Designed miniproteins, single chains, continued (2). Designs and how they scored, part 49

Each design is a single chain, and the fold is of that chain. pLDDT is the mean over its residues in the fold that is shown.

## One batch from the design tools (miniprotein)

Design m5608
Fold by ESMFold2-Fast:
Structure m5608 (fold): chain A 94 residues (1-94)
Amino acid sequence: EGLLRLAEEYAKQGKKDEAARLYIETGRFYLLNGDYEKAIEAFEKAIEVQPDSKLAYRLLAEAYRKLAESSTDPEIAQKYRDKAEEYEKKVEEL
């Protein structure tokens, strides 16, 4: 919560690189702890402030892949894999 709030404040100040970095680090922390949905939210915010960040899209794809692996519903798992592939393709286009 504290780091996300600080990142939001930096974004409002136009410090986009610092904001994106804090969002990415927060997302990585959630990813390592298995909080994949919170990781996705953090990486999406990084993309909002830095839309050309290949790293943020790469990490977003990884988080969706982990959600797919943890999903017990095959249809939901496939939807998350499709999302991961979409972001992986976006990395190639950037």
Scores: mean pLDDT 83

Design m5609
Fold by ESMFold2-Fast:
Structure m5609 (fold): chain A 89 residues (1-89)
Amino acid sequence: MLSPEEIARLREIFNKYDKDGDGTIGPKELAKFLRSLGLNPTVEEVLRLLDLYDRDGDGTLDWDELLALVEDLRADRDALLERAGIVRE
């Protein structure tokens, strides 16, 4: 579970990558966000993560969906990455 301070920081990053101010981020913004967390995903890996959290198939994540993704990464990063089909060593 994310702390209030982590949530506030994530909101700031989300707003930075929300280019149009529409309250969603696309695959390119998600890739940049994940890199800010020390990950280096490929385009395909980003699309798999989107598929897991974008239930409506909009091709974007809203704030609630992004929070769920980050909370899962913090709780069990390895399980999330394996579920997304991201190869790990």
Scores: mean pLDDT 70

Design m5610
Fold by ESMFold2-Fast:
Structure m5610 (fold): chain A 59 residues (1-59)
Amino acid sequence: LKIAVALKDYTATSPGELSFKKGDKFEILDDSDEDWWLAKSLETGEEGLVPKKYVKILE
């Protein structure tokens, strides 16, 4: 299970993106893209894209 944490707040600008707050945690589902990762919010259970530069892997 690959867990990441939000480094700052983010508001989704497109329908496929997740909005989140600093400290929110995600399960990373797909990290093959350089800029956007497919993630599941552990706060809301929603799936969507998060900007890689705003999250940190906890491994």
Scores: mean pLDDT 82

Design m5611
Fold by ESMFold2-Fast:
Structure m5611 (fold): chain A 159 residues (1-159)
Amino acid sequence: AEESFKKGVQAFLEGNYDEAIKHFEEAIKEDPNNAEAWFNLGLVYYYLGKYEEAIEYFEKAIELTNGKNAEAYFNLGLAYYELGKYEEAIEYFDKALELDPNSPLTPEIYLLRGQAYYKLGKLEEALEYYQKALDIAKQLNSFLIPLAEQNLKKVQEQL
């Protein structure tokens, strides 16, 4: 389990997605309760653009962690966002923020919530979440500052 998992992570970091899948499937076969192997298999399928399969693997990682995996909820929200399911994406981003409100991902989660509200035509909510993303990104000296400012301006020009 641990050796197969480590090989899966190495292959994933090298962009060798087919070898990453084999090694994570081997790790899961050796230990079906390895929530990290299920989560990383979900990431490989997400990067392959296979968002429905990525959802199933992230849901399994969440189940095995008794709903305590904030990063799996974040990536589940991303997979729903890529499928155009913006309301479901917002619900999973909310669960990620509830579990870890001080995560380094917090400015990115607020930015993606603003983008999801913008895609739903909810411009006032999109502005609120882009402002929250920008304020936290400034506190953290995040690289997301220019993107949050651009999205905020774009919505302000439409109101």
Scores: mean pLDDT 92

Design m5612
Fold by ESMFold2-Fast:
Formats: C-alpha cells, structure tokens, sequence
Structure m5612 (fold): chain A 84 residues (1-84)
C-alpha cells in the first residue's frame, strides 16, 4: 500500500520534471501537486524508521522545488536526511 503510493508519486514526479524541462511550467506544477499528495499518503502509512519514509520525504522535497516552494523543499530534504 505505502510502496504503491511511493511508486505513483515517483511516476508523477518524473512526469513533472519532464514537463518542467520542456517549459510546460503549469503542467509540471499540476503533476507536482499530485505527487505531493501521493508522497504525503505514503509517509502517513509508513514506519518513520523505514527506507520508504525517507524516500517519500525526498520525493516531497523534489515536488515542492518544482512548485517553487523552496522553504518546504528544504524542510523535507533535511527531514529525509535525518530519517535516512
């Protein structure tokens, strides 16, 4: 369940990064918002000491960066490093 949400989030994040690189900023942000939801659900369902928890936090950080929310991106990146 949590592993499936992480996979879905990663797929959406990969699509967001691709769209951003193509200059499709609005599409990239929409995909990044969906990725955030998937990573937040994965975090909620995972053990805080698991590699999945750390991976979902890294995903959140990357998604927030695409959204231009750099304070949130930095927060989740630091939490991911602490969790790993």
Amino acid sequence: KAEELLKEGQKLLDEAIRSYRQGKVDEAKRLAEEAVKKFEEAIKLSDKNSPLYAQALYGLSQAYRILGKFDEAKKYYNEAKKAA
Scores: mean pLDDT 86

Design m5613
Fold by ESMFold2-Fast:
Structure m5613 (fold): chain A 120 residues (1-120)
Amino acid sequence: MVDELGLTELHLAAARGDLEKVKELLENGADVNAKDIFGATPLHLAAASGHLEIVKYLLEKYHADVNAKDVFGNTPLHLAARSGHHDIVDYLVTKYHADTEAKDVFGLTPADLAAITQNA
């Protein structure tokens, strides 16, 4: 089920940090790679919100696309880096070899976004 923004219940559960609801929805056939109107997946929202256990669950159990790009060219790694979630950044890079050289529509890598937000 989707709302006016294309957000599924899985997007909302991932953004809220509701791991129990994430598990329930995926066990009942929710699309782990569902995109909202901005092309964001549940993994994007979990990474942006700092929910490491949900990030791990989506990647380890359901093989979510670690390098999925939203309409702005942002990967989950871009959103974790921008939001200062260093634990998620480290996990995505070291465990899943997330593309550290990926550029958003402004030509910015995840490291560029981290530098802008942490050293402003």
Scores: mean pLDDT 86

Design m5614
Fold by ESMFold2-Fast:
Structure m5614 (fold): chain A 159 residues (1-159)
Amino acid sequence: MDLEKRKDKTTEFIIKSAGEMATLFSDKYPKYKDYIFYALELMKKGAEDKEKAEELTVEVRLLALGMASNHLGAGTAVAVLAAAGAAVLALHGGSAELVRRTTETAADIAASAGEQRLADAIRRLGEASVLAREDPELGIERIEEATRAMLQAMKDITS
């Protein structure tokens, strides 16, 4: 499989995992369902529209911060979607600084919610997203591992 097909397959995996995470948190926090799915929609639009990808990544990051200031649980859900969007941005050559800032913000929100395992998985996703620029094959493998770890942590939180 060529590298571009590998990136596309990984992007599809991240989007699918983000959808599962959004559903889990919407079931746990039904009052915030519309905001969580709005964040998922922005993340998906960023994956589809490369010209808007950085702008939409900033929007989801700011939404995560705003939600976290009102409700840490719902803020953590949006933070996870922001981190997933940042990983997709990294796979398509977006700003390394924006990727780092977004995953760091998301990890800090998760840690503030007491979700240390999720925060650690988000930090690994950020590190893997940076690595994918220098070593795309290894970075993609680490992005997939971190995405699975995030989904597992989300299942544990919602059980």
Scores: mean pLDDT 88

Design m5615
Fold by ESMFold2-Fast:
Structure m5615 (fold): chain A 110 residues (1-110)
Amino acid sequence: DEIIERLKEILRSLGMDPTDEEIETFFKYFDKDGDGKISKEEFKEVLKSLGYSEEEIEKLFNLFDVDGDGTISREEFVERLELILEDLKPDSELAKELREKFLKIIEAGK
């Protein structure tokens, strides 16, 4: 799966080494209805359950909701993440935050 491989490469650039199963679990954690889209409500529910504040959730959602339509496809999620990381220095605070947040999601999905 092209999307799984692209997300694995992104996470490896952040110092992580996820399996295909962990990546698929990551997507299923957000895409609860299996329609290939992540709604704002699904996104909020997942991150709230992981202990994120409403302020952190809004910040993250705004990074991924490029169309402003209130939904994120798997393809848009990976594409936006690639663009964000291309503009970030590896030691930036945002890169560190993203790594920590992805680690929490993967760990919670186990």
Scores: mean pLDDT 69

Design m5616
Fold by ESMFold2-Fast:
Structure m5616 (fold): chain A 69 residues (1-69)
Amino acid sequence: MTQDEEGRTLLHIAAEEGDVDLVKELLELMKKAGLDINAKDKKGLTALDLAREKGHEEVVKILEEAGAK
């Protein structure tokens, strides 16, 4: 999965934007590919942390159900 200059994955970006459909697709892809859904950016934040910061409750729930931290 591609990361930006801040170490953010596409999952981080989708979670920050509240894109529920993209988050679901990325979680399925990442689980099948064995990728780490708990990857941290340069600030030590996960996609779940960003979703919580932005108040995207549905994204938070989906990430927690997938085992994200």
Scores: mean pLDDT 79

Design m5617
Fold by ESMFold2-Fast:
Structure m5617 (fold): chain A 102 residues (1-102)
Amino acid sequence: MEVDADGRTELHRAAREGDIGKVVELLEKLKDSPEAVEALGQRDKDGRTALHEAARAGNKEIADLILGFLEKYKEKDPRAEEILNAQDADGKTARELYEELK
C-alpha cells in the first residue's frame, strides 16, 4: 500500500475520515494478502497506525473492522499483536484508544 510524505496510507485517511465503504474495500483486498499486516502496521510520522486514527476520530465501526482483522491475523503473524500494542507519539496504544470508545 502506498504512503504519502507523512507515512499515511489510504487506510489511514479512510479511517480518520469515517469512510466505512473505503475501509471495507481496502480490507477485502488485503484479507488474503501476505502484505496485510505490513499495510495495517504502517505508522505515520506521529507513530499512528490506521487503528489509532480510527479510534482517535471516534469512528468505532471502522475501529471494530480493523481490530477484527488484526485479531484474525495474530495467530499467523506476531506482528499483528505488535500493531495493537504500538504506541503513538503520545504514548497511547491503538488498543487503549479503542477501549476508550466502549
Scores: mean pLDDT 79

Design m5618
Fold by ESMFold2-Fast:
Structure m5618 (fold): chain A 119 residues (1-119)
Amino acid sequence: SMEEAIEPVRDKLSDKEIELLLSEETNLNLQLLLAARKGAAKAVEYLLKHGADVNYQLAGGWTPLHLAAKEGHEETVKVLLKHGADPTIKRTEDGKTPLDLAKEEGHEKIAKILEEALK
């Protein structure tokens, strides 16, 4: 269940973020973006198995992979790539890829994972 999937990161989620992730009325793609930003790797996997779009873009062109890479969530990046996340997608606001964001934030392990995914 989603409740079980968020448990490992529940202490890092606000009450509003928990409500959004547990809501049956909420768009799965918006839940995926939140889960990716917070590093909720098990919730990301749950949402992808239930039909969330792995490459869904917010305003500005942010994908789940951009959010996970910027925030330094290594396991979440791996789960997204396993489920077909496209590491070549550029944000519409500045043309940055998930790799660009990982490098800017100093997430060296994530940068290496993304460089390997681009081969």
Scores: mean pLDDT 88

Design m5619
Fold by ESMFold2-Fast:
Structure m5619 (fold): chain A 107 residues (1-107)
Amino acid sequence: SELGRQLEKAARNGDLEKVEELLKQGADVNGPGDPLGLAARAGHLEVVELLLKAGADVNAQDVNGNTPLHLAAAAGHKEVVELLLKAGADPEAKDSEGRTPADLWKA
């Protein structure tokens, strides 16, 4: 959907204000495009927090089995990793290669 594509772009770019507007317009926080995972990979802490408060699935897996926690860990975003764990992210979740978020940690 157009709202879903805009939410994905805003989350990827860290545009907090646009994410807020799109969610108010009824954009599906758990729709296709993984806005939480994209924000987590990019290290956009405030966007990650907003998406989680809006009901984003903290343990959603992408096509490679990556959770938001895998993506944040692989990118070395410590504060995002801590926020996701506090929100209930599974540190033992495995990607399609059997790797946990700790196996992907870059920092």
Scores: mean pLDDT 88

Design m5620
Fold by ESMFold2-Fast:
Structure m5620 (fold): chain A 56 residues (1-56)
Amino acid sequence: MFIDKKEFSAYLRSLGMNLSDEAVDQMFKEADIDGDGQISVEEFVTMMAKNPSDVP
């Protein structure tokens, strides 16, 4: 299953994550390794668990 940027943003907000549009865009681009405009659910979950609010 894949998530586009709009679904990704909506999902994060549904979890109560108040991220800026720029932060959401950056996270989406990092997870979208293939550049196809979609993220796999597995990659999305891994990214959220690893770096949901960690911005070093």
Scores: mean pLDDT 68

Design m5621
Fold by ESMFold2-Fast:
Structure m5621 (fold): chain A 57 residues (1-57)
Amino acid sequence: SAEEEEIARELAEKYGLSVETARRIIDSVRQAFPKATREELVEIADQQLALLARRRA
C-alpha cells in the first residue's frame, strides 16, 4: 500500500538502509502479523531494521 511504501522510505532513511531492504522487512512483518495496526507494524519493523543496521555497522 501507499502507506507501507511511505513507512519503508522513512525507516530506510532513518537506518541508512536501502528502501528495498526496508520493504522486505515490512512485507515480512505484515505476513507474520496480517492484522497488525500501523503502529504495531512500524514498531516491529523499526526494531528489526535497527538490529540489521547495528549488525552491518
Scores: mean pLDDT 81

Design m5622
Fold by ESMFold2-Fast:
Structure m5622 (fold): chain A 92 residues (1-92)
Amino acid sequence: EEEKKKKEELKKKAKEFEEELERLAKMNDREEVEKERERVEKEAEELKDEKALKLVEEAKKSPLEEAKELIATARFLIEAKKIKEEAEEKKK
């Protein structure tokens, strides 16, 4: 049951991720994308999310379009981890 609920949550987050990807994809200014990457990088560092950190680092040296996709993916991972961490903390 717990695993089932987490899978449902991930499915919902995947749909929200697609909407975020569309919004991010409309950004065509490198500076705007860079600011987004920096925000995601900060969140990943605070959560110690190694996977998200790797994605934002790859985004730094990627072409604009790929950078946006990597940033969106990292944001999704950070969001999922943050919710999971908060749920675990409240459980204890």
Scores: mean pLDDT 73

Design m5623
Fold by ESMFold2-Fast:
Structure m5623 (fold): chain A 76 residues (1-76)
Amino acid sequence: ATPAAELAAGSIAAIRKYADRAVQNALEKGDLEKAEEIRRVADETIARVNAASQAGDVEGVLKATLAGVKRILDLE
């Protein structure tokens, strides 16, 4: 595996776990719009991370992950 692929695998797993928890919390509060937005941000972030990984771009994986995490945090 490439360094980018290894980093991306861990990043994607963490993003999914974090987003699932955030979505569940939003749904329990009846905030359907926030839950949908968190899912969209997570999906977009995973797509970006995967694209950077396919290109062998370690910096791109990190940048996409940090940007996505920040967007989800801004929604909470």
Scores: mean pLDDT 85

Design m5624
Fold by ESMFold2-Fast:
Structure m5624 (fold): chain A 92 residues (1-92)
Amino acid sequence: SSELEKALATDSSGETELMKAAREGDAEKVRKLLESLSPEVREKVINYQHPVTGDTALHLAAQFGHEEVVKILLEYGADENAKNKFGKTAAD
């Protein structure tokens, strides 16, 4: 859908809008982005993996120490067992 295409649009670094908000620790923006999406699209967007690193938004939030964003992502169904290309979960 156009909703999925827009939500999975990446910048020059390969990050989605959700990934960027998670890296920046913008908890309000993370919540608004997730709430704006249908459940089906949300599942795909929240667990999207960066094509180079394999990082999800959850990995980025955890790496940068954004505890509130980590909690929001988990609340909305982020896969805490997802491994990046280094074999690391967000908890590692």
Scores: mean pLDDT 85

Design m5625
Fold by ESMFold2-Fast:
Order: sequence, then C-alpha cells, then structure tokens
Structure m5625 (fold): chain A 62 residues (1-62)
Amino acid sequence: MKAIARAVKDYTGKTPEELSLKKGDLVEILEIVDGEHVLARSLVTGETGLVPKSVLELLEVF
C-alpha cells in the first residue's frame, strides 16, 4: 500500500541505512519493515532509507 507522510520533527539517520529528515519534509512510504520502522523515499531529496514511525505523520494512503 502506497502512503504519503510528513516528518513531525528533525531526524538524523544513525546508520547508513537510515534516512535523515527535516521537520515538515514529505516522504513516500514504500514498505513497512517492522512495528517501529518503515522504508521511505524523501520527496525533497529522492533518497531512500529506514525511518522510525514515531517521526512521521500519515497524510494520505492509496
């Protein structure tokens, strides 16, 4: 299922697999990895990576 979310706070990736975001950045959720993480693509930079669900606000689900 394709979804769009917004970063609710700044987040700096702690590993090379994690995506860094600024508050207000839009992301496309590509896959749900586990209960705490999603694989997302930044609509600002085009980069993909793991993001904690706690830093995202779900906006739209397709």
Scores: mean pLDDT 79

Design m5626
Fold by ESMFold2-Fast:
Structure m5626 (fold): chain A 68 residues (1-68)
Amino acid sequence: QEKLREELLKLIGEILDIIGDIIELERKLKDPSLSEEEKKELEEELKKLKEELEKKRKELRELDKELG
């Protein structure tokens, strides 16, 4: 159980980092001075981060089931 908790904490840390990056990108996307090219680049990065977050959340749910 201790090793599973260490993996859980590591995974939570990774999820929090991704969430932080998503929040930062969403804030940047609200800037009205952004060019259309900059908006597209940020939207692509945001989509990629959301996909990574979804993958990590699935891993977290699987690990949580093992813990009971």
Scores: mean pLDDT 81

Design m5627
Fold by ESMFold2-Fast:
Structure m5627 (fold): chain A 60 residues (1-60)
Amino acid sequence: GPIIAQAIYDYTAKTPEELSFKKGDLLEIEEVINNHLWKAKSLKTGKTGLVPAIYIKILK
């Protein structure tokens, strides 16, 4: 099944490729680029983008 993560802090995108999110938001992990940067889809907004791994925790 899908890998679901939850944001542990608010994040504001610094580039157009990044995803903004709020603490508690659920994200579906689409791709692990490296240990610091993952591609995710916001389950709240449906938008996709790059997220810093340290701002999220895996739930599933």
Scores: mean pLDDT 85

Design m5628
Fold by ESMFold2-Fast:
Structure m5628 (fold): chain A 82 residues (1-82)
Amino acid sequence: MLEKIKELAKKYQLELIKNDDDKYAAKLLALGVMYKEILEGKSPEEIRKNMIETLQTESSLSKEEAEEIVNEIFEELGIKVE
């Protein structure tokens, strides 16, 4: 999992540079939260909740926008959302 997160982070960094799309900055922040919380032994449910909450607080995103970003990350990592 951690290696997949690192690979996805590289992809998002390249997309941010190429497309100048601030959405990828938010995705990188969410991946950073995910990486840290996996190392802390958090459950997938707790990680998802904290990613959404961090995007709302730190990136001033709406709940809907934060959920969209987190769902896209989970889909790209092959994690099935319930």
Scores: mean pLDDT 80

Design m5629
Fold by ESMFold2-Fast:
Structure m5629 (fold): chain A 152 residues (1-152)
Amino acid sequence: MDDTLKKLVSEADQLIDEAAQKISEGDIAGALKSLVKLEEINIQLLELAIEAVKAGDLDTALRLLQEALANLVTQKTLLLELLKKAPEEAKPLIEKAIELNEETIELLRKAIEAVRAGDADSAIEHLKKAIETQKELKKLLEEAREIVEKVE
């Protein structure tokens, strides 16, 4: 079994549980901190998926992409819950983060289809774009956390 993938899956699951708990407690800054760390895990999964595609290891690429997709779908639910509890000053950044999350989900679906079709070039192109949107999403969540810490 791939020990690296198992470690990233375990770390993502822990961060998701932490974010959900923090949202439930009304700790919006703590939830955003956990979601920022989840973005770091998602970026690592996507970088490893590009390496797997380049190596022709399509089974590993699909496993990495399916895990990243599951994380992003769960994260969308958490961001929607967070948006309801966030201070007004942070809401625009969280709304934009939700939009980027949805864009990344669509890019990952396209990447999965390209991998299944054996189209490595299209898969890598979609994954590079997904990494860029994830990096932008991470910055928005970091900015939202700073705003929340100033008003709470």
Scores: mean pLDDT 91

Design m5630
Fold by ESMFold2-Fast:
Structure m5630 (fold): chain A 101 residues (1-101)
Amino acid sequence: MTPLMEAARAGDLEKVKELLENGADSSFVDENGRTALHLAAEAGHKEIVELLIKSGVGDSALPGSEVNRKDKYGRTALDLAREAGHEEIVELLLKAGADEN
């Protein structure tokens, strides 16, 4: 795991902010093909999900591309948030261009 993925999973908002401000790449994946966004969404960390979406919608990311990234099991961050019952995160991901399919 990258430091960004560890902080996102743990709910360490200050560390996520620090890493993103220092240019941390949110596109790295773990052994399951999951990004920091997948891990934050599954864990229910709404503020971290908001930061990762904002960072990924910046100068180098096509709108919706990283939000719709699938893990090795074909699950998006939206799928993981729904399975975990994090309704507010589901709404955030849909507003950011996440597909329901």
Scores: mean pLDDT 75

Design m5631
Fold by ESMFold2-Fast:
Structure m5631 (fold): chain A 62 residues (1-62)
Amino acid sequence: SLDLRLYRAKEDFVAKSPEELSFKKGELLEILELIDKEVWRAKSLKTGKVGLVPTSYIEPVL
């Protein structure tokens, strides 16, 4: 069974720093770490890249 925190991008995001992950609307993101309420570490399932994502730009798939 997949015990993944699976989220989807609600809109496009362009990274503003080297540690942030750029993504397109509809990309699936695996949540790796809950750093704070506004920023999480995630992996794009499309590209395999890891970076920080703003939580306001993503939503749970379920």
Scores: mean pLDDT 83

Design m5632
Fold by ESMFold2-Fast:
Structure m5632 (fold): chain A 129 residues (1-129)
Amino acid sequence: RPPPSDLERALINAAAAGDLELVKELLAEGADVNAQDEQGRTPLHYAAYKGHLEVVKLLLDAGADVNAQDDQGRTPLHLAAEKGHLEVAKLLLDAGADPAAKDDQGRTPLDLAREKGHEEVAALLEERL
């Protein structure tokens, strides 16, 4: 996998930080919304993991792949579920995230939500299956 450019690294870092205005600027400069880092993670993976709802919405509006898998087979929905980010999980599901997607260990987002005790996210994922 080629390493991300300086522009794509800046986008990934801005998404992880929840810096909405910087994400907008970097996308306007032509940064690839689906750029992957050395772990295969996209800006959407990091925004979902950190619970940055407004950044998640912006990335999806910009054409982010809602079902992108990292090097562990994990989607943004897996990461939101692991961290208990209910509003992000709802937004990802409404955008077409697969609630039945399995990581390299055969775990679904529901399995991760249950393992971490995120009962509201688990209930949401069960109703969307």
Scores: mean pLDDT 91

Design m5633
Fold by ESMFold2-Fast:
Structure m5633 (fold): chain A 62 residues (1-62)
Amino acid sequence: SQEELNRELFRAARSGDLEGVRRLLAEGADPRYRDAQGRTALDWARETGHEAVAALLEEALR
């Protein structure tokens, strides 16, 4: 489901799983989706210092 893909995108971004993020975006995960705190996957990647994942997510939001 879309909600499951979006939640998995957050987990991949937080853990720095670059391959996981790329795959989930290709499967239709929404990089604009916000969690209960208003955070996106990009916010998680930035907070955890995963620069490559953050760059990929910034590109997906263009």
Scores: mean pLDDT 85

Design m5634
Fold by ESMFold2-Fast:
Structure m5634 (fold): chain A 58 residues (1-58)
Amino acid sequence: MGKELRELREKVGMSQRQLGELLGVSQSTVSNWESGKTTPSPELYEKMKTFLTLLSQK
């Protein structure tokens, strides 16, 4: 999960701070998700997947 999150975020050109702002969480929270220290709630995970998938489309 964390690697896939980081790869998808980087592919759309977002920083951890920008993704955090988009989801209403801190940059540290996003960093913890990507490093595997914590996992997002199912609701935040779905919101994140939806946004990153939408932004990755041409």
Scores: mean pLDDT 76

Design m5635
Fold by ESMFold2-Fast:
Structure m5635 (fold): chain A 103 residues (1-103)
Amino acid sequence: MELNEELLKAVLEGDVKKVRELIAKGADVNYRDDRGDTPLHWLVRAGKGHYDVFKLLLEQGADYSAKNDSGLTALDIAARGGGAKDAAVLKELIAKYGVPIDK
């Protein structure tokens, strides 16, 4: 029912179209849950390789440098859970899409 909760569910499902629609409706791409986890943290913790959703969140202004209550970024979680392969893909996505085009 709440947009931010619906956004989290869409992110976990890897549904790029729903994620885009929820952001357009006012969902906060940088909202934090009770553990300080952002949608990016939840996406990488799920470990399902939804890189298209990760890219979309970055393009929509997701803070890839945000640390949760454990002091971990989304990339830190990916490196621990998904191993070197997932961490490498996420690093490339952050490098290309986590920086404004005009910078």
Scores: mean pLDDT 76

Design m5636
Fold by ESMFold2-Fast:
Structure m5636 (fold): chain A 160 residues (1-160)
Amino acid sequence: MTVLVIAGSRAGTSTALARLTAELLRELARRAGIEVEVVFRDVSKALNVAGILEDLERADAVLLASAEIDGRPEPEVREALEMLRDAPALRGLPVVVVGVSTTTGSDAAVDEIARLAEEAGARVVAKVTALVPSAEGAEDHPAVREAARRAAEALARALL
């Protein structure tokens, strides 16, 4: 089974959350006797839409990951999803959305990503925000680990 990860993170935090989610998913799948390939696309470094489309044709699920900036997803994650809106391979595909926020009670970035994925015809199976006090050192924060666990279990339930 193949999971495509599309992550944007200028501070690295949502990329770290997405990596930890992918590691936990591989561990859950291995306990079930199932092999999971994870293809990782960091859109904050380079937006390669053609390569994302080729990976979507082989994906059994998608993990979308963004930080929250001013109550919105990172611009590069939003731009990637807007370019993927008409992608036939995204239709009915199980999607987990994960966010990192420093704003108490904000799911706004995760909700916007989920809406864009659903408008592209994806099946959003979970939304998970990690609330952290700062973006610095957020990769080690207990809320990021708990968010990664919930996201990996949601992917595992969609695939296994």
Scores: mean pLDDT 95

Design m5637
Fold by ESMFold2-Fast:
Structure m5637 (fold): chain A 121 residues (1-121)
Amino acid sequence: SLGRQLLEAARLGDLEEVKRLLEEGADVNAKITAEEDPRFEGDTPLHLAAGGGYLEIVKLLLENGADVNAKDIFGRTPLHLAARNGHWEIVELLLENGADPNAKDIFGRTPADLAAKNGHL
């Protein structure tokens, strides 16, 4: 599906393929299924791009109506993944676009908690 292709392009950091797939009508809020990868179930293209540090892809997805506060199966938002991996320009961009800095995952952890645990604070 176009949504599956968009998820893969976002995961790989392929900006030109993300642009093409969005132009073809791919769902900007497509989600990884348990069948595809149970470790990333519920992750959207924005989760994958933010976690991967792909700033230009994050910008493009937000411009195309990506849900900045989408939660995966672990209750993690794109902000959790960007902060966990120390992608501070992406953290700033997500916050500017209405990301909730107080969002808690299923373990009660905020984005700042994940950054601290991974040595990024």
Scores: mean pLDDT 89

Design m5638
Fold by ESMFold2-Fast:
Structure m5638 (fold): chain A 78 residues (1-78)
Amino acid sequence: SVDLQKFVASLVKDGEEQEAFSVFDMDGDGTISTVELGHVMRSLGQNPTEEELREFDIDGDGTIDFPEFIAMMARVNE
């Protein structure tokens, strides 16, 4: 949902998108799984639904790469 995307965007400062991405990319492989995103969100006091987590997965492949992460941030900041 937009609220979940806004929450993630609130963790990212201008010029720190890569640093914020690395916090979610727990295994350092350059992608974030929807499961990893869900775990991080819950550890930060959020309770996202599976549907809300799927909204971050633009390609529907179960992973979020850096370009998808940036695209999500850009949409929230419009």
Scores: mean pLDDT 67

